# Ledger of designs, part 93: designed miniproteins, single chains, continued (4)

Each design is a single chain, and the fold is of that chain. pLDDT is the mean over its residues in the fold that is shown.

## One batch from the design tools (miniprotein)

Design m15432
Fold by ESMFold2-Fast:
Structure m15432 (fold): chain A 99 residues (1-99)
Amino acid sequence: EKEEVIKETREAVANGDKDRLQEAIKRLEELIKENPEDADLWRALGVAYLALGEYDKAIEYFEKAIEINPEDKNAWRLLALAYRKKGDFEKAAEYRKKV
């Protein structure tokens, strides 16, 4: 379920397990198809792509999560981190002010 898939994503990130991470992405995409308004799923998808070094996709998905739930301070923090990883320190500093 949602919480289980999010936990699996976090564990795959922590272990650097790219195969598990790709499987978590597939499960998140299936859940998002059923629940496109669930900000937690979009945030988890962003975290997965961030771990894969796909910074532009991570930014896109964190922005979607914030659009749905602008009070999610963790999503703002992750957006700032993604911009920092991309080398956009000005945007990273701007979004960091939201946490």
Scores: mean pLDDT 86

Design m15433
Fold by ESMFold2-Fast:
Structure m15433 (fold): chain A 71 residues (1-71)
Amino acid sequence: MKEEVRELLIKGVAKTMQEKPDLAEKVAELANKAIEALDNGDIETARKYVEEMLKLAPDIEDFKKALELLK
């Protein structure tokens, strides 16, 4: 679960870099914060950051899947 979410966030950041490079840095920052929250067992905070990433890049399927896994 945690490793799957990490992989999805990394893939999503890569896709954002390809499609919207101006948003990539912000999305990468949010991904790092989400991963840090996951490492601390703070699923609620991780979910909040993934929701922010989806607001910036709503078409990135990897972020949608990550959010589903976090519930």
Scores: mean pLDDT 81

Design m15434
Fold by ESMFold2-Fast:
Structure m15434 (fold): chain A 61 residues (1-61)
Amino acid sequence: SMEVERLEREALEVLDEFGARHPEVPPETLERLRDELLTVARTDPEEARRRIESLRGALEE
């Protein structure tokens, strides 16, 4: 669905930004977080939206 595709794009964008701001986080951990968020976007879009919003909030500070 278009909603899932949008959430997948937003998930990739927010995790790329998170990784850029937190170089202490191992690449393997970032990849796992990305895979988990993409899975959530496909199975529970509402939860994925909440997680993306939470991550964006953390990045704004």
Scores: mean pLDDT 83

Design m15435
Fold by ESMFold2-Fast:
Structure m15435 (fold): chain A 65 residues (1-65)
Amino acid sequence: MVDEREVLIGLAEIYEALAKQAESKGDFEGAAKDYRIASELYRQAGDVERAEEMEKKADELEKKA
């Protein structure tokens, strides 16, 4: 059976990577959106600390957009 938690973490890591790539291009709106998605996925996986880190990054980037 596929481990739901591992799938959620894998997806969160993908969105975190996409957010970092968008941020490096100066796409702060796109980066913030991807960090929010990563935050939600980490939270669903039970990684609350990482979810909060992603949410904080998204909020900070939205202020720069």
Scores: mean pLDDT 83

Design m15436
Fold by ESMFold2-Fast:
Structure m15436 (fold): chain A 93 residues (1-93)
Amino acid sequence: AEEAAEGAAAAGPLAAGLAAGVLALMAGVGRATGIDIPAELAAEAARGTVLGHPSGTEEAAERVAEGVRRAVEAAPTSTEGLAEAARAMTEAA
């Protein structure tokens, strides 16, 4: 979660907010369907969101992606990891 927050701070509030929104949506889908969202898919979604924003840098995108991947892998469920990453990024932005 801390690594995702550091990446979010580097990306800036708009890029970080958009990425956090995507992760929150993925967590909602996982909760509603019971489908386990792969950590790598979540990391790539966050990376692409940061890179798609004008303020997003490759370094910020890499930090966000790595932080998201670790948060999902460390949590008991992918849904919990996604929600924690989204929260940490929103608070850091």
Scores: mean pLDDT 77

Design m15437
Fold by ESMFold2-Fast:
Structure m15437 (fold): chain A 70 residues (1-70)
Amino acid sequence: MLKEKIKERLEEMINEKVKDPALKILLSRLLENPELSLIGLLHAAETYEDEEAKKAAKELLEELGIPIVE
């Protein structure tokens, strides 16, 4: 399932990019709702005008078949 693949991808990224064990645990708990986590990242990136984070979150959500843009 795409949702499970997104969760796996996020978990892999967290394990590879994040070395702080406390932050890794907190981020892993967000994987309980990977779709909501991605939407939250997109919203935060939009609020702070972080184009790279917004782009990454949109790409992952689009893999779930949820269009963020028309």
Scores: mean pLDDT 61

Design m15438
Fold by ESMFold2-Fast:
Structure m15438 (fold): chain A 96 residues (1-96)
Amino acid sequence: MAEEIREKALKYIDEGKFLEAEKLALQMPDEDRKEIFDLIVEKGVEDLKAAVDKVTNEIIKRQLKEGKITPEEVRERLRAAGYSDEEIEKVLEELK
């Protein structure tokens, strides 16, 4: 019983159906529920980061074209946001 619900919840997480996964997790024992919620948060943060990165890159590209921000300021902001130097260089290469 718990195994079937867990497998279905994991499949929903993989499909980005976090609300459906959460509803199934509420039917599980506390230990299994915590595992599923931790995975939802991890995947949700990853998806949110990707969505924020896309919007942020569009804004930064516009500001760079308008001369409102320098490449050095972009590096500083992305570093403050937890990006690695390697990730920052990839973003800046895409914005050129």
Scores: mean pLDDT 71

Design m15439
Fold by ESMFold2-Fast:
Structure m15439 (fold): chain A 85 residues (1-85)
Amino acid sequence: LSEEEQKNIQSGLESAERDLKEAEELAKKTTDPKVLQQILDGLDRGIQALEQLLKTLPEDSELRKRAEELIERAKKLKEEVEKKL
């Protein structure tokens, strides 16, 4: 990966982490089925995007490890939200 590509991926992962943290906070505070469904839809899109990113990252990449951690965290939140529906 070029330095430019690494920076773009880093920024994308930072944005994904912020979005995930926001979704976690919202999921704890809401009982609205519509809002919970929006969180699930967002998590599904985020997981898909991160899984696509993993296919382009080197096996020994720190960015790959971060993406894998975010996928795991998003999947756990998805299970929690599904239990509320």
Scores: mean pLDDT 84

Design m15440
Fold by ESMFold2-Fast:
Structure m15440 (fold): chain A 72 residues (1-72)
Amino acid sequence: SSEELLAQMEELKARFEEAVAAGDLATAAELLAQMARLVDQAIATGDEELIRRASELYGEMGERLRAALAAR
């Protein structure tokens, strides 16, 4: 369901933020790759609101990882 997919994305983002805060950028990158797969699942549903949210979360995570890598 859309609710289950959204819950998975939110949990993934929380784990990603913890990994970035811990300096574990390898785990953060792996979690970003997992989020990309959830974006593909959202696109497959055809739910425009879900696709928009998934794309926003993926974009934010990508920018955060790039910023963290640049800070080293």
Scores: mean pLDDT 86

Design m15441
Fold by ESMFold2-Fast:
Structure m15441 (fold): chain A 86 residues (1-86)
Amino acid sequence: SLDALDLPEDLQRRLLELQGRIAELAKDPEIAKQLEEAGSKIKLTGDAVLDAARTLRAIAKVLEKVDPELAKEALELADELEAHAA
C-alpha cells in the first residue's frame, strides 16, 4: 500500500495526487479495464518504490490516449522514484 512506502514528502504527495486523478479517469469502465490490464502485466521486483515506478510507466501508456499531460506527469514521477530506489 502507499502507506508502506518510505518516500520523501514531495514524492509521496505527488504519488497521492496522481492516484486521485487516475481514480477519476477510472470511473470510465473502459479506461478502468485498460489500467487493470496494464497493471497485471508488470513483473514486480519486491521493492515497493521500484514496483510503484514500473506501475506508473505501464499505466502511462494507457493515460497517453486519454490525458497526455497526466501521462507525462506519471513518467516524470516514475523517473524520480527509480532514482530513489537505486
Scores: mean pLDDT 79

Design m15442
Fold by ESMFold2-Fast:
Structure m15442 (fold): chain A 63 residues (1-63)
Amino acid sequence: GPAMEAKIEEIKRRAEELGVRLVIRQNDPALAAELANRAIELAEQGKFEEAEEILREMERLSE
């Protein structure tokens, strides 16, 4: 439904933003792409808790 679609779009946006930051901080575009794509895939499957865990790891790596 619309609420689920909005949550998927929010996670996708956050994953893309964190992926860019991770490339800048770590100089590892392969890792950035892997984590961002995994978070998006989990969100599209409705596994929002698991997607949030990946986003937290990306945030940690982007510090």
Scores: mean pLDDT 86

Design m15443
Fold by ESMFold2-Fast:
Structure m15443 (fold): chain A 95 residues (1-95)
Amino acid sequence: SLEESLKAVDLIGKASRYLKEGKFDEAIKYAEEALKLDPGNVFARLVLAEAYEKKGDYEKAAEIYEEMAQRFRDLGATSLAEYLEKKAKELKEKA
């Protein structure tokens, strides 16, 4: 719904702010709350993946990028999917 999407945007804003402050656990919590309201939200998934990456949870970050890549492939966005697949592979090599 529009109300849930607007609430998700506010939560993503909070998650992004915590991410910039180096408060990765708080960033994860707010991004996950946003995804409960709007499971398809690309921005919430990006914040979540970056928060896990910055926290050093490379395997978890890679899983999120791979899930995003699959969604973009399903939508025919092949170049974006390939970019995210490469990002996930590079993170798995750091794990």
Scores: mean pLDDT 87

Design m15444
Fold by ESMFold2-Fast:
Structure m15444 (fold): chain A 89 residues (1-89)
Amino acid sequence: GDAKRAIELGDEAIRLGEEGARLGEKAMETGDKELAEKAAELGKRAIELAMEALKLSGQDRRAVNLAVAGALSGIGAIFLASMTLGKPL
């Protein structure tokens, strides 16, 4: 059902956002622009999946909470990446 798919998309969004945040933190420590660009791409993908999860979540509180967590993780990854790249992403 849509709620099950929303949960799966939300979980994947969280996974990508957390990976992006880790790469973004490493990019800040090392000044590695390639890691920062990868972190930004993962963050953008996390937000895209989180937005799709929100559309499919309906009234399912777990699905909504996972989608919100995925979006926040993705935003964090983009923010950390932007600190290394010095530009909006």
Scores: mean pLDDT 84

Design m15445
Fold by ESMFold2-Fast:
Structure m15445 (fold): chain A 89 residues (1-89)
Amino acid sequence: DAALEEVERLGREAGRAYEEGKYEEAARLLEEAAEKAAEISERMAEILRVQAEAAKRLAKLKKENSEEEFEKKKEEIEKEVWKEAQEAA
């Protein structure tokens, strides 16, 4: 399935961007993945949208806060996203 392969590719690229601290890029890739995933599974699309929203929040916090404050807020957001993803799955 070409759509599934594209979702997997976009998800992998988003993961790399996230690990590199490129949260705006990660959010964009996750939103694109969610649009493609909606053609396959609404549940998969919802999980990707939750992750995209978290990445957007992290991008904003990184710009508006000190490094120390950002790291603290990042930990909290990552815990929220993990819980939401588990509930959606």
Scores: mean pLDDT 80

Design m15446
Fold by ESMFold2-Fast:
Structure m15446 (fold): chain A 62 residues (1-62)
Amino acid sequence: MRLSLEEAAEVAGEAGRETAQLLGIDPEKASKAGRELALKLGLTDEDSARTAGILAATELAK
């Protein structure tokens, strides 16, 4: 199923938030970074959006 840009951004935000909690970093910052990345890349599928959220949180943890 194709997601809207906003739905994909929400998925990326949630994935970033969850990953941030596992890494011990700020979940709000990771959620925002994941959402911004998904919107910038124009993602419209759940798997790509989740990957973007995880990547954004991992980059913040460096």
Scores: mean pLDDT 83

Design m15447
Fold by ESMFold2-Fast:
Structure m15447 (fold): chain A 87 residues (1-87)
Amino acid sequence: MPLTPRDELEFRILRLLSEAGDRGASAREIAERLGVSVSTVTRVLRRLREEGLVEAFRDRNGTTVYRLTPEGRRALAVLEESRRQAE
């Protein structure tokens, strides 16, 4: 099934955060890596947090960073499987 532009961006953010692991990533880092605006990334991250897939915390410098929850890791695995079986 083709993803909407929103679903594709959500998947890419989840995958990037999975690769970042416990250190997480800032909205700016995500925006730079995915070639989208910080405002777009922040809006998608807010939805992912509302769904319980991503958590936000402040680092020692007060920068907000994001990482996957255990549920977010499960959701990413399901999305990756669905992409392999996309018929």
Scores: mean pLDDT 78

Design m15448
Fold by ESMFold2-Fast:
Structure m15448 (fold): chain A 68 residues (1-68)
Amino acid sequence: MAAKLSEAMLRALADLEVRYHKENKLSEEEIEATRERMARELRRLGVPEEVVERIVRDYREKAAEALA
């Protein structure tokens, strides 16, 4: 049970991925692949599913804005 990671910490990790996408000009397909990997890794770490869904949704929205 990985209760040590707060939602704020997980959002900060998602923000780092968004910055990476802006810097490397990744495509929409690459953003979606990163979202899937992020969700899989968070689930592996025992993050609650509801928190995983909120974090990856926030990431997708920010990454899409960064691509535009």
Scores: mean pLDDT 71

Design m15449
Fold by ESMFold2-Fast:
Structure m15449 (fold): chain A 62 residues (1-62)
Amino acid sequence: MKVLAEAIKDYEAKKPGELSLKKGDKVLVLEQVDDENVLVENLKTGEKGIVPKSVLKPLGLA
């Protein structure tokens, strides 16, 4: 089940496949990659990539 979340801080991509986020960006969580990281889609830009779960606040089911 997809989850809507919000970036609680700016995040800069450090590796290929990661996504940069700005504080306040809304994302759709697509898949859990591991215990610390998720694959998301940035709803503002349409870009997909991996971000740490620690930079996201869950908002609800999407």
Scores: mean pLDDT 81

Design m15450
Fold by ESMFold2-Fast:
Structure m15450 (fold): chain A 68 residues (1-68)
Amino acid sequence: KKEELRKKILELIGEILRKIGDIIELELKVKRGEISEEEAEAKKEELEKEIEKLREELKKLSKELDAL
């Protein structure tokens, strides 16, 4: 059970990192003139909300791991 929680934690970290990569890609698209700053900000806001939810899940699983 403890190993299962560790694997789930690693998967969540991976999801968070992928979404951070998406934010970086949006910033690069703005630099290249492929997308407006306003459009990029709206998309970054959605990604930040998703990251926040994943961080809360990560905190929950970390507390469960500490309880074992």
Scores: mean pLDDT 83

Design m15451
Fold by ESMFold2-Fast:
Structure m15451 (fold): chain A 85 residues (1-85)
Amino acid sequence: SMQDQRDQVIRMMGQTFMRMSDTMRQMIDNGQSVSTLRDRLNVMRDNTIRQLRRQGISQDLIDQARSMINDYINDIIDVYQSQQS
C-alpha cells in the first residue's frame, strides 16, 4: 500500500539522517572542508534515492524523500559553517 511505502521511506530516511550526522561529526574531528562534507552528503543522498527506486517506491514519495534529504543537508552545512565562523 501507499502507507507501507511511506513507512519504509520514513524508516530509511531516519537511517540516512543518522549516517549523515555521523559523517559530519567525523569530518569535524578530521578538520575537513565544508565542500568535502557537501560532496560526501550528496553521494549519500544519491545512494539512498537509488536504493528507494530499486525497492519500487513511487516517484512521488521519492521526490518527497529527496526534498527532505536536501533540507537536512542544508541544515548540516549551515551548522558546520556557523561553527567555522
Scores: mean pLDDT 86

Design m15452
Fold by ESMFold2-Fast:
Structure m15452 (fold): chain A 57 residues (1-57)
Amino acid sequence: GAAAGRNALAGGEEALAAGDATLASYLFQQAKELFREAGDEEGERRAEEALRKAQSL
C-alpha cells in the first residue's frame, strides 16, 4: 500500500545519503511498484524520479 511505498522511498533516500546507490535503486523500484499498486500517482512519480537520479549516474 501507500504506507509501504512511503517507507521504501524513505529507505531509498537514506541509502542514497549513505552512498549506497545500488540499495537506493532497489528500494526506489520497490516504492514505485507499491505506489502504483496503491494508485498513488504522486508517490509513483516521486519514486520514479528518485530511481532515475540513482540509476542515471
Scores: mean pLDDT 82

Design m15453
Fold by ESMFold2-Fast:
Structure m15453 (fold): chain A 64 residues (1-64)
Amino acid sequence: GKEAREKILKLIGEILRLIGEILDLEAELAKETDEEKKKELEEKIKELKEELKKKKEELKSLKA
């Protein structure tokens, strides 16, 4: 129905935002020279990738 379409579009928007945040952090990581800060950025990227995975799973559930 219409509600399912609205949820799907919102979820796609959230997925795209997460991808953008991951790309921004990966760009920061590429410029970083401090090893401790690199590790912190890698951990943040990992957390965002886990959130992205959950949103993708939710999207798949809505298509079923």
Scores: mean pLDDT 83

Design m15454
Fold by ESMFold2-Fast:
Structure m15454 (fold): chain A 66 residues (1-66)
Amino acid sequence: MEAEAARRYGAVAALAAREARRIALSLGDTPENAERIAREVAELAAKRRLTGEEIREFVTRQVEEA
């Protein structure tokens, strides 16, 4: 991953992570697991564009698997 891309998509990844944490908490997950899920979503978002639907599906699956 290029440094410029990492800086540019850092904010987008942070927003995706915030959304993932919010969804996980709304599904009744623990704050600690929600933070783990948010970190994983941030990593995915840094590698490629994620839609809101993709974020929601990923978070739902992670909460179910926890």
Scores: mean pLDDT 72

Design m15455
Fold by ESMFold2-Fast:
Structure m15455 (fold): chain A 62 residues (1-62)
Amino acid sequence: SAVTATALDAGALIVALAVAAAFGDAAAAEALATVSALLDAGQYDAALAAATEALDALRAAA
């Protein structure tokens, strides 16, 4: 289903954010907290969008 696909994509992006946060990236840690809150609220599309935006910003900053 679309919901399941979105949740799996969000999970993969969360792992990437968690790795960046583990290496001391404060922006990644903040983004991870936001994405986790959206997932807890059941807002999977918003969580995927927030995770994608955060990773794009981190890639642009690198």
Scores: mean pLDDT 73

Design m15456
Fold by ESMFold2-Fast:
Structure m15456 (fold): chain A 58 residues (1-58)
Amino acid sequence: MIVRAIRDYKATSPDELSVKKGDVLEILEIVDEDHVKVRLLSTGRTGIVPIYYLEELE
């Protein structure tokens, strides 16, 4: 699933990924009800991001 960051997120732990508003990411895994593991398509970097920072792209 391809998603876009709707706001900036700053990683607070080494397992998390910092994202900028407008970044396009692929969801790799659901971690829990509020968190997903994503890949940033521009860099290939992976990490955990809260789902409420993301919107689904068609």
Scores: mean pLDDT 84

Design m15457
Fold by ESMFold2-Fast:
Structure m15457 (fold): chain A 109 residues (1-109)
Amino acid sequence: HMEEELKKVYDEAKAKIDELVEEARRTLSPEMAEAVQRLGDLAKGALESLYRLALEGFDPETLRNASRVALVHLREEGRRLGVPDEVMEKILAIAQEGADKIVEVVEKH
């Protein structure tokens, strides 16, 4: 039950990031779209790591701390890659929402 809920949260967050990356490919320059793709891949990787920690039985506080560290790193990488602030904030918001929902699922079980 918990495993199915965690997978659903992770899959939904991943799909939202993929939609943003696809929109960037249609609307931005190829160079900017590549930067957005790289940040999207990093955000999906961070969410997958958090999802795996949740499956391994880590507690909500540990998951919140891991999420906080990951989001700081994602923001730093987004700036380094030259991702436009508006797009970066959207990717970070999806990652934060996904992380919060993963923690909520663990707290309920």
Scores: mean pLDDT 90

Design m15458
Fold by ESMFold2-Fast:
Structure m15458 (fold): chain A 74 residues (1-74)
Amino acid sequence: AAALLEEVRARAAALVAEARATLSPEMAALVERLMDAAVALAEALAAGAPLEELEARDRAILEELRPAFLAAKA
């Protein structure tokens, strides 16, 4: 579990680094927020959070990211 969580964090960091190298700063910031959210969900899953909590967090992430995505496109 710990090794898998570290792998998720490492992959998220690599995706953020790639986005910063290849995308606009605004789009790279959106990718960073997406990866931060993905890591937080993976941490909750690794900690044994109930499915209802994970579903609520997933919905909250989508609601939070929608305005950020629209702002990044401006």
Scores: mean pLDDT 74

Design m15459
Fold by ESMFold2-Fast:
Structure m15459 (fold): chain A 69 residues (1-69)
Amino acid sequence: SEFEEFVEEVLEGIDLYAERHPEYREELEEMKRKLEEAVAAKDWQKAGEVLAELFRFLSEVKEEELKKE
């Protein structure tokens, strides 16, 4: 499904971001684990909750990175 493809892209994005920002690796790996578990259980509500948590985290990180010169 398109949603499953989207989740796979998000998981790849988490891995790439963790490689570039090892300071956030633990938080990113925890969210990746939660998302993978939700997908494996076909718990789409939980997957959506984890995605919302991830996007809030990434928004905060992006704002912090944009302040660096």
Scores: mean pLDDT 77

Design m15460
Fold by ESMFold2-Fast:
Structure m15460 (fold): chain A 118 residues (1-118)
Amino acid sequence: SARLEAVKAEALALFRDKSVPSEYKQAVAKMLAVTTEVHVFAEASGDPLAKELAEKLLELTERLIEAVKNKESMEKIEEIIREAIKVLEEFKKKATDPALVAMLDRLIKELEELLKEL
């Protein structure tokens, strides 16, 4: 995806920026990892639900990167991550593929752990 490659490039620029706090970089890195994993699953499986989820997570990761670039508060960063968790939970309820359900359950837990570390 051209959008995913653009988001990866923006994230790399943030990771190299010495003025960006480590906690913000950690949030971007985890959201990018989650988005990338769902995108890879969608491409490999051809599952339309996983594809729709990947697009929504990509939009949230773009919003997170913009919030970090605009030096928004940690509260705003946490709100975007909580929105991502809610989206993952909604898609987990609709998912019928056990592999997708297991992956989404793990990704939800990973983002919940991230929120505890921020």
Scores: mean pLDDT 90

Design m15461
Fold by ESMFold2-Fast:
Structure m15461 (fold): chain A 77 residues (1-77)
Amino acid sequence: NLEKEILKGLIAIAVAIAVRTSPDPEKARKLADELFKAIDNGNYEEAIKKARELSELTGDPRLGEVIIKLIEEYKKL
């Protein structure tokens, strides 16, 4: 459980960076909210999709890869 909480915290930090670097912070916050709702519902495929959309909005593919990797690690627990 502690490992899941740590990973969720790391996802939150990475997503917060994506929102702050976005040219459209309102859309970025909406995608972030949808991403966390998907995680909370156990819909990891949707969470990964939202992570990609958020990354595309920021223009940095590396950020999306980090978020996706953290979601995949979270799913394993």
Scores: mean pLDDT 85

Design m15462
Fold by ESMFold2-Fast:
Structure m15462 (fold): chain A 64 residues (1-64)
Amino acid sequence: SLKEKVERLKEMARDAGEGLTEITRSVSLTTGDPNAEEITKKNRERAEKVVEEKVKELEELLKK
């Protein structure tokens, strides 16, 4: 069903966002950035915001 496909896409989007955040953290740690923790937090919050935005788009598509 369409609802099942939307739920699957939400899960995939969340997993992709978490993966991107982990990669960003690893790169920051490898480069020895003194602000690595702050940058990682900021990038995580940004990624979560993008995921929420995409989820809203999917919900609007579901209403059509």
Scores: mean pLDDT 66

Design m15463
Fold by ESMFold2-Fast:
Structure m15463 (fold): chain A 62 residues (1-62)
Amino acid sequence: GSHMERQRQLAREIADTLLYIGEVVEEALKRAKELGISDISSVMTPEEFKKKLEELKKKREA
């Protein structure tokens, strides 16, 4: 039925989005480790971490 089709589409969309977010987070954490940042919370505020994540996201598009 149409309801099941919509649920399936939403589930795929959510899964794809979560996978993408997971990749971006993984890249950000990997980069932080390479920079010698063991304690992100002590070096970066949540806002600074988000900014760094966004930079990595743009770099991945290049």
Scores: mean pLDDT 66

Design m15464
Fold by ESMFold2-Fast:
Structure m15464 (fold): chain A 86 residues (1-86)
Amino acid sequence: AKKTIEEAKKLLERAEELIEEALSLPQTPEGRLEAEILLAMAILAASVVKIALEKDESLPEEEKEKLLKEAEELIERAVEALREIE
């Protein structure tokens, strides 16, 4: 339980960092490709966290719901950012 929560928080923080890094990159062909990779990594990290949280029935319901919402919001932000890259 404690380890799952700690790792989930770290991965969600890393996913947010990846999104912010992607959004800071220049609108060059190389910058766009790097942004796409960073956003894809953020989606993967948040998705893995969501699966791990849903699978762990031992977690406090309130804390689990908060982290699931954070993961879903990060996935949505990264997907929206990917759609805006041309």
Scores: mean pLDDT 83

Design m15465
Fold by ESMFold2-Fast:
Structure m15465 (fold): chain A 60 residues (1-60)
Amino acid sequence: TKETVTPDGSVTVEINGKKYIHLSEERLELARELGVESDVLTPEEVRELTDRLADRLAEA
């Protein structure tokens, strides 16, 4: 298993060629506000979450 920590504190774990992302505590709080209950996300789910957060920031 290969583990990579990003500057925002999120941890990416690769298992059997699939990537799973553990969000930092701060990112999890934002994900909870958007209705996401999982602590572990796929790269596609993280992209969708990031897009939704970007939309909110653009509106603010």
Scores: mean pLDDT 68

Design m15466
Fold by ESMFold2-Fast:
Structure m15466 (fold): chain A 98 residues (1-98)
Amino acid sequence: KAEELIKKGNEYLKKGEYEKAIELYEEALKIYEQKGDKEGVAEALENLGKVYAKMGELEKAEEYLKEAEKIYKELLGENYTVERQIGEELRRIGILND
């Protein structure tokens, strides 16, 4: 259910319909939070960070991406694959320099 919202949000993000993508990701986030699905929460937060980054909202992007990173570290441990992906995204949008 929430996973379908993420998929639909990704379609809108690809089309450049950022406001609609945000709406769908926020709805998915709420569902994952209600279920206690920490992995789903982190995924929704990561996608919110990515859409805000594409909109040039770098402060919001950083906030969401760091929140997602924190959850992934808690769930997957010290050496999670998403750490590399989030770090790369932060560096690419200029939040995490060098």
Scores: mean pLDDT 77

Design m15467
Fold by ESMFold2-Fast:
Structure m15467 (fold): chain A 75 residues (1-75)
Amino acid sequence: SMRVSEGLLKSLEESLKIEEEAKKNEKEIREKIRKLIREKYPELTDEEIELAFEIADDLVEALRKQLEQLKEDFE
């Protein structure tokens, strides 16, 4: 039988691996989106593309916050 401390360490290691995989997936998705933006809008500068990502991140965060508020209000 696994001791509590041993089980906790194993769970933390597994959680770290999941987080690392999630970060890799996010990076790959962002790279694909950047490539698509450059392909569709070749006149955009790297600075404009970076700004677009910043705006997108802000919008996603705002939408996520609104969704959480909506869920709380309906419970």
Scores: mean pLDDT 70

Design m15468
Fold by ESMFold2-Fast:
Structure m15468 (fold): chain A 55 residues (1-55)
Amino acid sequence: SAAEERVLRVVEAIVADPDRPWTVAELARIAGQSPAAFSRAFRRVVGVSPREALA
């Protein structure tokens, strides 16, 4: 699905640069979404919010 593809791109970006202090806003930009839309898609695919996953 498009949501799964967007989340996968975000995960690939983190894996490619694991030392970068990623923000939810930066991850949302990679996904091509607003932070709210990205957070909803991420929770649907991963099961937790991006904020929870980065904690």
Scores: mean pLDDT 79

